# Ledger of designs, part 29: designed miniproteins, single chains, continued (5)

Each design is a single chain, and the fold is of that chain. pLDDT is the mean over its residues in the fold that is shown.

## One batch from the design tools (miniprotein)

Design m16991
Fold by ESMFold2-Fast:
Structure m16991 (fold): chain A 63 residues (1-63)
Amino acid sequence: LTPEFAENIKITLEDLGPSPAKGEQAAYEALKAGKTPEEVAQILVDTLKPAIDGGRAGAAALA
């Protein structure tokens, strides 16, 4: 993992604050702890999978 990629992910997660999805917080914590890029990627994918599946079933539901 290049430092530039790690920094980009970190900045994105920070910009999501004050409180993004818990999976995103877990990914941010893993990144700060120096976890491998594979582990961070798995956390992100796992977080996105339910959202993608929900979107497929008719996601637009906030208002």
Scores: mean pLDDT 58

Design m16992
Fold by ESMFold2-Fast:
Structure m16992 (fold): chain A 79 residues (1-79)
Amino acid sequence: SIDEIIERLIARLAPHLTPEQLEKIRATLRAFIEKYKASEEQVRELEERILARIRPDSTGLQVELAVAWELARLMAELE
């Protein structure tokens, strides 16, 4: 399910982020999916693309930028 994909992604990002940053990203992902009617397949690809940008030493800012950039790419594909 989309909810399972989001929670798996959040769990993978957690070591790099504060709880407040995690909640912001979760809210942003959910709002994006509802606004653009993204499919489960598109959300799974989004997860894979975001995680491909994240390294063990990635900073919180780098994680936030990775999420923002992959969301912008998906938005361009859906519009």
Scores: mean pLDDT 86

Design m16993
Fold by ESMFold2-Fast:
Formats: sequence, C-alpha cells, structure tokens
Structure m16993 (fold): chain A 110 residues (1-110)
Amino acid sequence: SEEEEQLEWFKKLLPPVALGKVDEAYKIVEELVEKHGARYALETLIGVARFAIQLGFPEAEDVAAEVVRRLAKEGKITIEDLQHALKVARANGLTRVVEELEKIIEELKK
C-alpha cells in the first residue's frame, strides 16, 4: 500500500536525519524526488524531522533545512516546491525549518 511504502521511506530516512548525517539524508531524499516527486519527498523529510524532534533529536531541523537547501542549489526542486514545503513545515511547527526555507526562497528570487 501507499502507507506501507511511505513507512519504509520513513524508516530509511529517520536514522540519518536524527543523527545529523546530512549526506546520507540527502541521498535518500534525492532518490525520493526521482521516484515520487519533490512534494512527496519534502513531505516525508518534514514528517521525519518532526518525529525525530519528538524523540529528542533537535538537530533534525538543521538536517532537513540543509537537505532542502542542497536540493534547491542543485536545481532538483522549484520555488513552488519550496513554498509547498514551507506550508508543511509551518503546519508541523518546525520553526527553524520555516526560517531557513524562507531564506532559501529569497536567495533563489535574486
């Protein structure tokens, strides 16, 4: 099912996001973008970051923001994808991710 596939990606992405392994997290999210599209990948990343924070890994917000910044820098997501991610991050109360996504959007407009 879609829920079972989502759970498998969640399980793969949670350890590198919780443990600050940006390069490993990036590779998994990049694969998610290729297989399922940017919105699915960004929603999964934000969901994982929120869960990691609830488990006591506050650095997960920094990992999520850095993964998004790298995807944007490499042209793998659009401003519209970033605006979608911003809405999802706000809905999940990820204040630091919100701040960093706003900065990335402003940098891309220049």
Scores: mean pLDDT 88

Design m16994
Fold by ESMFold2-Fast:
Structure m16994 (fold): chain A 88 residues (1-88)
Amino acid sequence: SPVVQRAQALADAHLDFAEMSGLVLSPEEKAKVKELRTTYYVLLSQLSYEDRKKVLKKTKEYLKANPDASLEERLEKFIEFVEEELKK
C-alpha cells in the first residue's frame, strides 16, 4: 500500500541519516531497526494529529527516563505507545 511504501522510505532515510551522523549498526541490527521503524510509522499514520501528539509526549518522557535505551528498545516502546492509543 502507499502508506507502507512511504513508511519504508521514511525508515530507510532516517537510518541513512543516523549512519551518516556516526551510528554504527550490524546488518542484522539495521534490518531490525528498519522493520520496527516501518511498523511504527505505519501505526502512527492511523492516529489523528492529536493522538500523534500524545504518543510524541510519551516518547519524550520515555527517552528522558531511559537515556541509555538502545535504538531497538526505543522503537519497541514507541510501537507500544501507538498501539495503546489505537486501542482507545
Scores: mean pLDDT 85

Design m16995
Fold by ESMFold2-Fast:
Structure m16995 (fold): chain A 55 residues (1-55)
Amino acid sequence: GIPKEARERIEGRREAEVEDLASGFQRLGWPEELSRKFAQMIVDESIKFDLEALK
């Protein structure tokens, strides 16, 4: 199984990465609500990918 410490570290980055990505979308002219929703989707998939890649 995935080590708990590694899982917690990966999950712990979620909020920061969502904020960074959502800010990026907003700088491109996207509405705040849409930017946050898409940022959450992208970060969720990225975290899932990283968790599946762990030994």
Scores: mean pLDDT 78

Design m16996
Fold by ESMFold2-Fast:
Structure m16996 (fold): chain A 94 residues (1-94)
Amino acid sequence: MGTTSGATLTLTVTNTGAAPLVAVALEVYRDGELVGVNVQALPAPVAPGASATVTVDILLPGAPAGTYEVRVYGLYADGSSAFVGTTTVTATAV
């Protein structure tokens, strides 16, 4: 079995949509390649125009330790999604 890397990422997300924000999706990239997707349900829906802090555990099976680009998407109660922003995360072997 390959090495698994992991990270915990804390994000402040603002709902810029018209529907309540119910989850966030994280696309994890290295050197332009998608290496993982993590989806975190929010403990409470975030109303339009409101912000919340969310903590997401990222697991990257078979990925080495290192720095990754994370693209953050909001998932809304109406089934829509929207790009929120990008950040970086440093993953360590777990």
Scores: mean pLDDT 80

Design m16997
Fold by ESMFold2-Fast:
Structure m16997 (fold): chain A 61 residues (1-61)
Amino acid sequence: SIVDSILAFIEREIRKTPLENLDKNLEGAIKMINSLPLSEAEKQELIERVKEIVEEEKKRK
């Protein structure tokens, strides 16, 4: 699905991001998601999943 494709792209970028830049990349991802022609429910789901990925990456770094 388009949602899964967007999530996969964002996850790849987050996993490549140094610890000091993770919060900036999260902010950028949220802005990008909010600009997409998706429902509010789809945007909220994507944002929550991206936040979880960022928190997981912070624990790994």
Scores: mean pLDDT 81

Design m16998
Fold by ESMFold2-Fast:
Structure m16998 (fold): chain A 79 residues (1-79)
Amino acid sequence: AVSARAVPSEEKIVKVGEKATLTAQFTVREGDHVVTKTVTKESEPPKKPGEFIYEVTGDVTLPSGTVVPVTAFAKVKVE
């Protein structure tokens, strides 16, 4: 059995036209093996103030050779 857990980055505050660096930590368990991977993504520069949700995706390779796609959502506040 495979189970996955994602911990997205805390809310980021940026200015209009500024990129946010988003980090998500993914933990995938296969039997007695646990694989942790950290994925970093830059957001697209926002064009107006507000709250936006960005998707952070990655692939985690297990000891079996199985690749598990993982996704987390991070909130960015634009001022």
Scores: mean pLDDT 74

Design m16999
Fold by ESMFold2-Fast:
Structure m16999 (fold): chain A 67 residues (1-67)
Amino acid sequence: AEKLALVRAKTPEDGAKAAKLAKEKYGVELVGGLLNVSEEEAKKYAELAQKESGDEVLVFDENGNQI
């Protein structure tokens, strides 16, 4: 897949649920979790991951919505 995902959540359980939703809705193959980080911090991490991999990296909240 051409897309990767990072999930921002408060707990590992919420992150796991959101990761499933991101895979199903957006066809992303690799999903990573970021716990207790701000939206800005999550987006900065996604930018760094995009620069390193060359793939598009999307950020999602705990409900599986893109931010």
Scores: mean pLDDT 71

Design m17000
Fold by ESMFold2-Fast:
Structure m17000 (fold): chain A 79 residues (1-79)
Amino acid sequence: SELAEMREALERVLAQEPKVEARIESGELPEETREKVEAVRRVYEALLLFLEGAPEEEVLSLVPEELREEMREAIEALR
């Protein structure tokens, strides 16, 4: 169930990316919002890989360095 929930969460993030881009282009959101959305997407992709059985080291390599401690905590919570 957690794997299915994470896939749904990733699908929602991906569905929102075009809307976020449109708001950046219109000036409603700052340019750095793109980096934050990309980071969130990578975190969900990494969590999905972990739930599918990927090694922790491989999962951590997929997220920005500044988020790796939070990712380790999320992985530990899922164990």
Scores: mean pLDDT 76

Design m17001
Fold by ESMFold2-Fast:
Structure m17001 (fold): chain A 92 residues (1-92)
Amino acid sequence: SSQDRQLVLRLTSLQLRFVGVKVDFDLAQKKPKEEAIKMLEQAIKDLEDLLNELQELSKQASPDLQEQINKFIKEVEELKKKIEEKLKKLKE
């Protein structure tokens, strides 16, 4: 259906945004502490935005697509937790 096509395209866009957050997390490792903190705080906000959009897509999706979205939500949550732990250590 045209709805499923639009949802798949939106999911692909969100996957690219997630890759961008991973790149930013890696780049933050090479930055001075103050710059790294700002980058990690922005990454957490970006992941929260991704989670909100994925939850809304899941409500509109077919069961097969919902399973893929739910798996992606778990990956986003795991990365967010890892970044939050890193940020906590930097602020100590």
Scores: mean pLDDT 89

Design m17002
Fold by ESMFold2-Fast:
Structure m17002 (fold): chain A 104 residues (1-104)
Amino acid sequence: SMEEKRKKLLEEIEKLFAEAEERLKEAVERGDIEAMRKAVEELVKGLEELAEKYPEFKELLLKLREVLRKLLEDGIRVLEGEPAPADSPDLLAEAEELYEQIKK
């Protein structure tokens, strides 16, 4: 059923986000920009794999992937000394809205 697929997808997304958060925290604490980029790449890849596995949610997952990629890459650039992009709060709100759409 759609409900069972959604539940499994949400469990896999939560696991993927937890793994990405842990890797990013470790990389940030070490000041390892390359490790931060790898953590973002693995998150993006994980979302692409979920989009293939759950085709009913593919459009939402691919949109979430693009928003999170931009937001996290922008965050890494800020840590490298670039100014924070003006659209970062809007991207975070968009990511939250996409995640809520997946939950429904």
Scores: mean pLDDT 81

Design m17003
Fold by ESMFold2-Fast:
Order: structure tokens, then sequence, then C-alpha cells
Structure m17003 (fold): chain A 94 residues (1-94)
């Protein structure tokens, strides 16, 4: 039972870290696309994306400080799995 709980916890942590990693990558790509655009709309969207990125980065930094860790390959797998869903969520929110 204890081994199953530890495995479930590790899988959950890897999934959550993967989602955060996917969000960071999507936010960075969208910020790149807005680079060099000086319209009022582009400035507002950039400000919102920068706020979101700062929040995701702060969450990841806090997780690392608390010793929350998962296998890099598992985190990357979940990041790829959730990428389309995260892209859709960010696009719909903006």
Amino acid sequence: MAAEEEKRRREYIAEQLGILKAALEVLEERLERLAGLDTPEAREERARLEEMRAEVEATLARARALGVAAEEEEVERYAKEYREEVERAIREYL
C-alpha cells in the first residue's frame, strides 16, 4: 500500500510540473510572437502574458525550494501530452 501511494504521488507531481512547464513554454512562444509589436492591443496582451509567466515561474521556484521533484523524462512527457490543452486554455483566456 505505501509503495502504491508513493508511486501515485510521484505521478501526480510529474503531471503537475509537466502542466506548469507546458504553460511556461506556451507563454514564452506567445511573448516571442508579440516581440516588436507596438500596438495598444499587443502591449496589453504582453502585460497579461508577462504576469502569467511570472506566476508560473514563482510556482515552479516555490516547488523547487520545497524539494518537490520528479523525473525529468516524466515531466517532459506530461508537458507534451498537455501542450494542446494548455495552448487552448491560454488562447481562450486572452
Scores: mean pLDDT 82

Design m17004
Fold by ESMFold2-Fast:
Structure m17004 (fold): chain A 86 residues (1-86)
Amino acid sequence: SAEEQIQGLLEQGKKLIKELLDLVRKNAPESEIIAVIQQLDQVFQQLGDLIRRHKASPAMLEQVYALLAEALEAARLAAEKIEKQK
């Protein structure tokens, strides 16, 4: 179902955010950090497509918005880390 697909993408997004934060903590190469950010972008593109095609519940939308907020914060920390390496 669409709901199961959304839940799978939410789980994938959470794992990618954790991976991104771990890479930032470990001073990973910029290329590895960018690769995870690109994967997160793909997850949000797929979530957007599913939400547009299906009427998502308010609870599901709240989970998507919460994940987006977490992803934006992780990306901000990654950007700060990359800038310090330049």
Scores: mean pLDDT 85

Design m17005
Fold by ESMFold2-Fast:
Structure m17005 (fold): chain A 93 residues (1-93)
Amino acid sequence: MKKKLEELTELAIKFLEEAAEKNMSEEEVLKKIEESEELKEALKLLEKYIAEAVAKKTGKTTEETPKEELEPLEEELVERVEKKLKEIVEKEL
């Protein structure tokens, strides 16, 4: 289970890094995602982890995320995704 989550997360991050380096437009990024089912699944996972990271920062805890169900791996992936997205946004500027 851990390997699949890591692979999808790395695939999504690598794709976002390539998109940023190539100065791809939002439309080009979306088209690439629609063409690849793997990227679509990877981004759905990223969206979930980004939502959790944002909830932690803003203090808006969703009732759906009990603390006892959060595995250390999920917490690490959320932080990793947030760090990579921040780097990508800073490079795009």
Scores: mean pLDDT 62

Design m17006
Fold by ESMFold2-Fast:
Structure m17006 (fold): chain A 92 residues (1-92)
Amino acid sequence: ALTPEQRELAIAVLRRTAELIETLPLKPEVKEAALAMLEARAAALAEPERAEELEAKAKEHLAKLQALASAEDKALILEALRAAAEEVLAEA
């Protein structure tokens, strides 16, 4: 399982990824699905007692995102995740 420090870093990466995704030129429905997925995953890490419920919501949003997102949309989202991880880990 994750240490408290690893959990905080994971949450920070997910939230920074969401901030970067907000700035991307994605279709509204793609952006909404991506942000909802990231929020559900961050919430699951922050609230272990609700983790099963929140992970189920995250998987639902991920399925919607996969159905709606183009290859270009997915590339932009993955680049945002990479950039967020680099920023957060550099400050840790």
Scores: mean pLDDT 86

Design m17007
Fold by ESMFold2-Fast:
Structure m17007 (fold): chain A 87 residues (1-87)
Amino acid sequence: SMEIEKEAAEELIERLAEILEKALGKEAAEKFRKALEEILENPELPASEESKAIVQEVLEKLSPETLEELREAIEEIGKKTEERLAE
């Protein structure tokens, strides 16, 4: 379902942005959010090199602990999405 996938993408972006705001501040979180929105908004189109570079640069600045928090958030939302899609 496209609705479930869109809802999952929005939840993921919000959760990751919240983690990043606490770790790196609002400016870094906003840049990351916008880059992810661009990447996820058009899944049929290749993501821009600029958006990919922003995501990578932000991730490289994070501590191992914050990276683990992001991984856990991605895994949690992924599991919830799979369960909803499986019905």
Scores: mean pLDDT 75

Design m17008
Fold by ESMFold2-Fast:
Structure m17008 (fold): chain A 69 residues (1-69)
Amino acid sequence: MEEVEKIAKETEEEIEKLAKEYGMSPLEKDYFLGMLRIAYSIYKDDAEEMEKMSKKILENAKEYAKELE
C-alpha cells in the first residue's frame, strides 16, 4: 500500500506540473487525475501494475501537453 501511494503521489505531482506548464484547463487536468485515482483504487495492492499504469497515464498526459504547444 505505501509503495503504491508513493507512486500515485509522485504521478499526481508530475500531472500538476504538466498542467501548469502547458496551460491545461481544470477539466483537462482532472481527466488525467481521475484516471490516476481509478488506477490507485484497482491496483492498491499491486505496486508493479500501479507503476506501469502511472507511466501510461503520464505518457498520455505528456503527449496531450505537446499537442497544446
Scores: mean pLDDT 81

Design m17009
Fold by ESMFold2-Fast:
Structure m17009 (fold): chain A 62 residues (1-62)
Amino acid sequence: MSREEALELARELAIERLKANGGVITREEFEEIKREVEERTGIELSDEEMQKAGLEAYLEVS
């Protein structure tokens, strides 16, 4: 997977968590998303990239 695909995956996983949890993601869940993306793609996203993905996910479900 490319870095762009890893960012899209992070956004999609964040959207799924937001929908499942009624519009909230805990810090622990956010860290789990980062870990899952790294495990699936081999790409470690930065904290800034994760924050951007989380914000985009929130805007998508709002």
Scores: mean pLDDT 80

Design m17010
Fold by ESMFold2-Fast:
Structure m17010 (fold): chain A 58 residues (1-58)
Amino acid sequence: GRAEARALAREMAARALPGVQSEPDARDLYLALMSREVEEATGVPVSRAEIRAILDAL
């Protein structure tokens, strides 16, 4: 469900954070890939904006 999709998005964002911090120019690509992966894995869409907010809170 939505809670599981958000939990997966947070886990993926946490794992991606070092890469995003070391290569800021690739941030939009990370957001797009994580959004797609969460939807593919859970069937629930998590927007790039929501994933950005999760990254910004880490």
Scores: mean pLDDT 81

Design m17011
Fold by ESMFold2-Fast:
Structure m17011 (fold): chain A 69 residues (1-69)
Amino acid sequence: EIEKKAEEIVELLRKAVESGLKEEEVEKALKAIKEGLKLQAKEYGRSYTEEEIEELAEAILKEGIEVLK
């Protein structure tokens, strides 16, 4: 299921970039990244706080946007 979530994240990141970084599209990508991190933590027995998930998701979002620009 991580593979499917990763595909969803990439598609949402592409939509955010193609939209000109519209806030609603950026928020959708960020939400999907947070969900992906939670799924990965559950699958591999990792423990993240909500704050850590938010920080990691924002870093991933920023890097993904830079790569896709």
Scores: mean pLDDT 78

Design m17012
Fold by ESMFold2-Fast:
Structure m17012 (fold): chain A 98 residues (1-98)
Amino acid sequence: MKKEKALELIEKAEELLDRVSQAIDAGDYDRARQILDELEKVLEELAKILNSPELLTEGRKAVDAMKAAIDAGDRTAAYRALNELRSIIEKMKKEALK
């Protein structure tokens, strides 16, 4: 049950991350912020299921970094934060698959 739910949320997080990337590429920063808010909620639920307050803290910091980069119009910083988010989701996936 918990493993199946975690994997579903990981798939959703990966899809949301791809949508954030697409919104940034399109210059639709308002859409990117909306998707990031949804991604943050998914990461919070995932961290609770995985019993990992550390991954929750890392995820929140990465989302905040992405929002800050978008607000600054810094595409280089936005792509850096996107890669950090991908790394965090991969860590969560590894935890779910053990």
Scores: mean pLDDT 83

Design m17013
Fold by ESMFold2-Fast:
Structure m17013 (fold): chain A 59 residues (1-59)
Amino acid sequence: GASGAASVGGAARAEALEAGLSEEQADKVGRIATDATLASGDSGVGGAAGAEALRELGA
């Protein structure tokens, strides 16, 4: 559900900030994780998408 997807996105955003990304980049990572969770229905897929986005943005 939307609540679960938002939690996955929030966690991905927090990880991006901890990795030293800007708030704008962290928001992008969080959004990618949220969108992937909503599309797949799987928090693991959302988390993986967030991690990949974090890697691609240089963290």
Scores: mean pLDDT 79

Design m17014
Fold by ESMFold2-Fast:
Structure m17014 (fold): chain A 105 residues (1-105)
Amino acid sequence: VILELTKIQARALGGITEALILYEVKKDKESALKVFEEMVKDIVARLRALAERYGLPLTPVDDFAAQLNKLVDEAKKNPEKLEEIIQEFQRLLKQLLDQLAALAS
């Protein structure tokens, strides 16, 4: 489980890096938001598949998905807050990964 959780974290870091480069360096807010939304969907799908494979509870993953959908909606309404929203995403992801690691122990 730890190795699979680490792979999910690596996927998130890659998507965050791409989104921030688009947002801050290329000044392409539309592409940055799309990359962030696609990364969020991919991370949620991977976490659900992981929970199913290892017999972990789905409720923490579903709660996380609901929180991430709110963050995506907020980013679409206030694109200037994307960096702040990404920080909150990272905080929520860390909490869930720590919880799933503990449940798998």
Scores: mean pLDDT 84

Design m17015
Fold by ESMFold2-Fast:
Structure m17015 (fold): chain A 94 residues (1-94)
Amino acid sequence: MVLSGFDREQAIEYYLLAAAAGILQSDTPDLQQAINDALAELSRLAGVPQSVVRQQASQLAQNHTVEQLEEQFTEMFMKVLGLSREEFQKLLAE
């Protein structure tokens, strides 16, 4: 089920990771807007204020390096696509 498409819980995880990665990666206006848009969508999906999801994304960014967030994205996509690490590596090679 979780292995072949985003459910609501996976969508929340995706936007939270995207907001955290954005916080770590850049201070550019375009990325700040993308972070704000991700937080707005996360707030809508989770049914909590943007301030709460921003705090959660900031905590995730503080507790992880860029490389750790990239690994979390990889693991999430592998779960969503139903792929093993070997199958995911083959996809990246093409």
Scores: mean pLDDT 68

Design m17016
Fold by ESMFold2-Fast:
Structure m17016 (fold): chain A 73 residues (1-73)
Amino acid sequence: SAAERAEELLDRLAVASPEETPALAKELVEAAKQVEDPIKQTGLAMRLLALAEESEDPEKAETLRKAALEIAK
């Protein structure tokens, strides 16, 4: 399902390099937009923001924040 795909992509994003992050974040946004449950969709955006705050790399953090905002549209 789209929700299962989004969870898998979140797990991958948590350990992804800055170079891997944009492609994985784009896939997550696409999967999240297909999630039927607005509560789950909001949860995905919040978890991306949490990953951004925990990220040591500023480019990775910005990519994750932009992905969260795109999901929240």
Scores: mean pLDDT 83

Design m17017
Fold by ESMFold2-Fast:
Structure m17017 (fold): chain A 70 residues (1-70)
Amino acid sequence: VAEEVERLLQEAAEKAKSGGVKGMEEAAKLVKRAMELTAKASSEEEAKLGREQAERLIQMLLEKGKEAAA
């Protein structure tokens, strides 16, 4: 589970880094998927790590979205 969460978060970061509307949407979906997997994990440590990374990415996406908003 941890490996899948890490892969999803890495892919989300790459999508967000490339930019564009589709990249941002795909990054947001990947972050949501990573959070769902983290919530199903029994490990408190894995849940904490995934939540912190997801929150940081969501904050970055929100700020970038506001900047690009018409």
Scores: mean pLDDT 69

Design m17018
Fold by ESMFold2-Fast:
Structure m17018 (fold): chain A 79 residues (1-79)
Amino acid sequence: LEASQAAHREELVAAARALMEEARALADEYLATGDRSLRERAVAKLVAAEILAAESGDEEVLAEARRLGREIDERFEAA
């Protein structure tokens, strides 16, 4: 049970981090190109990352996802 739960948590954390990386890449591409579809995809990835981070129970990863979301949102407003 413990090993299974730890593996599940690690998978959620890894997935959340992968989604955060994808969101950063899409946000950077949007800011370079102005393609609004990239903005929508970046926001979707951020929402998914926060959900998975919350499900993982890892407060540090959840805080990181929320911080990234705010940073990208502020950059999009400034653009």
Scores: mean pLDDT 83

Design m17019
Fold by ESMFold2-Fast:
Structure m17019 (fold): chain A 90 residues (1-90)
Amino acid sequence: SDIERTRERLLEELEAAIEEARSLSEEDVRILEELRELVEREDFRGLFELIVRLNPDNVTARRLLEEGTSNEEIGEILAETIKKREELLK
C-alpha cells in the first residue's frame, strides 16, 4: 500500500538522520525519535502537527491540517513528495 511504502521510506530517512544527529545534538535526536514513533504508528497527521509546531511557517502542512485532510491522504501526499525528491536527486 502507499501508506506502508511511505512509512518504510520515512523510517529509512529518520534512521539515517538520527545516526547523523547523535553526535551533534541530544535535542535533535529526541525530535527525530518522536518523528520516527509517529511514522511507525502511521500517524501522518501527528507527524504534520509536530512539523507545524517546529516550523509554524510551513503553510502547506498547516493548510492540510486545517482543511481536515485525512491521515491516509497525508500519507499519499508524503509518498508522492518522497518519490519526486528521489527522482530529482538521482
Scores: mean pLDDT 77

Design m17020
Fold by ESMFold2-Fast:
Structure m17020 (fold): chain A 61 residues (1-61)
Amino acid sequence: SPTPEEILAALEAEYAKETDPQRRAIIADGIQRVRDLMEKGASLEEIRAVVDELARRLHAA
């Protein structure tokens, strides 16, 4: 399974490649949420839940 740092790096890479402003805003929100969880020492399960929510939001956009 990816580490929190690997998850964050993957999201930052997706943000850099995204050209749609609405989708970029969704990814930026996800990055901030993952960073906040990492600062709090949250579990990998909590971080993965944020990534799953982000994926659903991007599918809907």
Scores: mean pLDDT 86

Design m17021
Fold by ESMFold2-Fast:
Structure m17021 (fold): chain A 62 residues (1-62)
Amino acid sequence: IKLSEEELKEIAKELGVSVAKIKDIIKYLEENPDGTSFKEIAEKFGISQSKVSKLVEKILQS
């Protein structure tokens, strides 16, 4: 998954999550492409499942 720093900042602003947290989530998705659920990501990173869903949608649109 490749996102520019500007795209990461925009996603962070829209979701109310830090850029560092978004980078951690992206790394986790890259390491676990077939084993990730929104619930597990939400629990691991301390964010809501709705924010995980929105983040994944934005990544797929990039």
Scores: mean pLDDT 75

Design m17022
Fold by ESMFold2-Fast:
Parts: structure tokens; C-alpha cells; sequence
Structure m17022 (fold): chain A 55 residues (1-55)
């Protein structure tokens, strides 16, 4: 379950990051690339991933 939670969290992080990258996939996006981290904190990300895993 811990491994599943981590995998789900990684998927959520990837999805959030992809959404951020998609929104700024332009010349300006390269300047803000490092700032495009997921807004979720580790614990919040895990809780969200857990909800996704429950689906």
C-alpha cells in the first residue's frame, strides 16, 4: 500500500506538472520551468493520490 501510495502520488505529481508545463509551454515557459513544481505538498499530494487509488 505504501508503494501504491507512492506510485499514485508520482502519477498525481506528473499530471500536475504536465498541466503546468502545458499552460506555459512557450518561450516564457522556459524561464518559469523551474517554478512549475506541483502546488501540492508531500502530505497533500499523498492524500490526493490515495483518493485516486481508491477510484
Amino acid sequence: SAEASEAARRGLEAAAKAEGERGKSAVTGSQLHDAGEPSLTGEEAIRRARELAAA
Scores: mean pLDDT 55

Design m17023
Fold by ESMFold2-Fast:
Structure m17023 (fold): chain A 79 residues (1-79)
Amino acid sequence: SKLDELKKEIKKLRDKLLNIMKKDNANNTPVTFPQKPGHTGTNNLPAVIAAMLNAIGAEIDGDIEDLELAKEHMEKVLE
């Protein structure tokens, strides 16, 4: 399904961000993300950490729009 495809893409991006975090620390620039109840979209988190947490939340919920947003945010961090 489209959800399964998006989840696989998010997982690949998450693995890339994880490798960056292991080799070097994340950028400490504050970020704001669209929030779901119970998800992080808070300021003062490193961009990569915020993107990772948002992606995990979206993956659990299975919302297509949130998965697409999480993917976009992760791709922006990787740029």
Scores: mean pLDDT 59

Design m17024
Fold by ESMFold2-Fast:
Parts: structure tokens; sequence; C-alpha cells
Structure m17024 (fold): chain A 99 residues (1-99)
């Protein structure tokens, strides 16, 4: 079903974004505060997407919230590259999930 495909696309993208953030933090390319903030948002989004009652709108909203969080983090030049990379992964996934 379209809903199941959207959930699978969203979860894969959230896991890819999480890995990017964890690797960047480990390499000192992302501040610890920003990493913790974004990882917390990703964990919350995963819970929304994994919920059996989740609609396509819930999935879109969950991904969009993390994209917005990453965009805010990107205002800091030190965090910008990693934050924008995470945002791009999630924005692309949102477009594919809703296609």
Amino acid sequence: SKLKEAQEIALKALEEAEEVIREAAREGKLSEETAEFLLRMIRRAKKVVEDESASLLDIESALTMVVMGAAIAARDPADRETALKAADILAEAANKALA
C-alpha cells in the first residue's frame, strides 16, 4: 500500500539522517548540542512514523519537523554542512513518500 511504502521510505531516511549526524558528531564536524537536538527530533519522528495509526499527513509532518529543525541548526556555520545534508535526505524522502 502507499502508506506502507511511505513509512518504509521515511524510516530509511530517518536512519540515514541519524547516521550522518552521529558520524559528524564523532568527527567533531557537528556540535554536541546540535547533534543531541537533531537526534532527539529524529527519535520523535520515528515514533510518529512507526505508529500503526499514522496517516500520510502524520508522516509528512514528522519529516517536515526534522527538516525545519535542521534548517534552524544550519544557521550556525559550524553545524551548517551536516544539518543541510540531513535536511536534504529528509526532504527528498518526503517528496518520494508523497508521490
Scores: mean pLDDT 88

Design m17025
Fold by ESMFold2-Fast:
Structure m17025 (fold): chain A 89 residues (1-89)
Amino acid sequence: MTINRVAVAPTADVITATVTVEVPGPQPLTLHSYLLDLDTGEERFAGSTQLPPAPVAAGADGRYSVTGTATARTPEDFKEARLLLRAES
């Protein structure tokens, strides 16, 4: 039996950011990723990532820190791109 394979290698750059966000409790936090084209000023939605709940109990002030990684692919039509992250709880 012959298996047909189609290989497509995209030439887009990958941007990875590590973000630490302070949250008021061990609730889910969503990061919304946008790519800003520095040449045109266009913002393009790149995806959403849900961060894990806080890994430890609250400190003396009741605040938590959550660290997550957001990854976005830069489109070939963007010469210079910046990753913008917006946190939502």
Scores: mean pLDDT 60

Design m17026
Fold by ESMFold2-Fast:
Structure m17026 (fold): chain A 63 residues (1-63)
Amino acid sequence: MAPSMEEVEREIKEKPKPSEKPSLAHMVASILRSKTPEVAEVAIAVLRAIGDLEAAELAERLL
């Protein structure tokens, strides 16, 4: 049987909405899942070199 339309509408309203993108750390985590570990290591090293320590630290933890 089909689900109720009310439930679908509630899920759409309360779903996580795309808003401000947090940091490069999230992008690096996505790369880690999709690409080889070598690419991830380079991305983290670049974040460290740029001085984006917040993003680099978060990305390292996600490894």
Scores: mean pLDDT 62

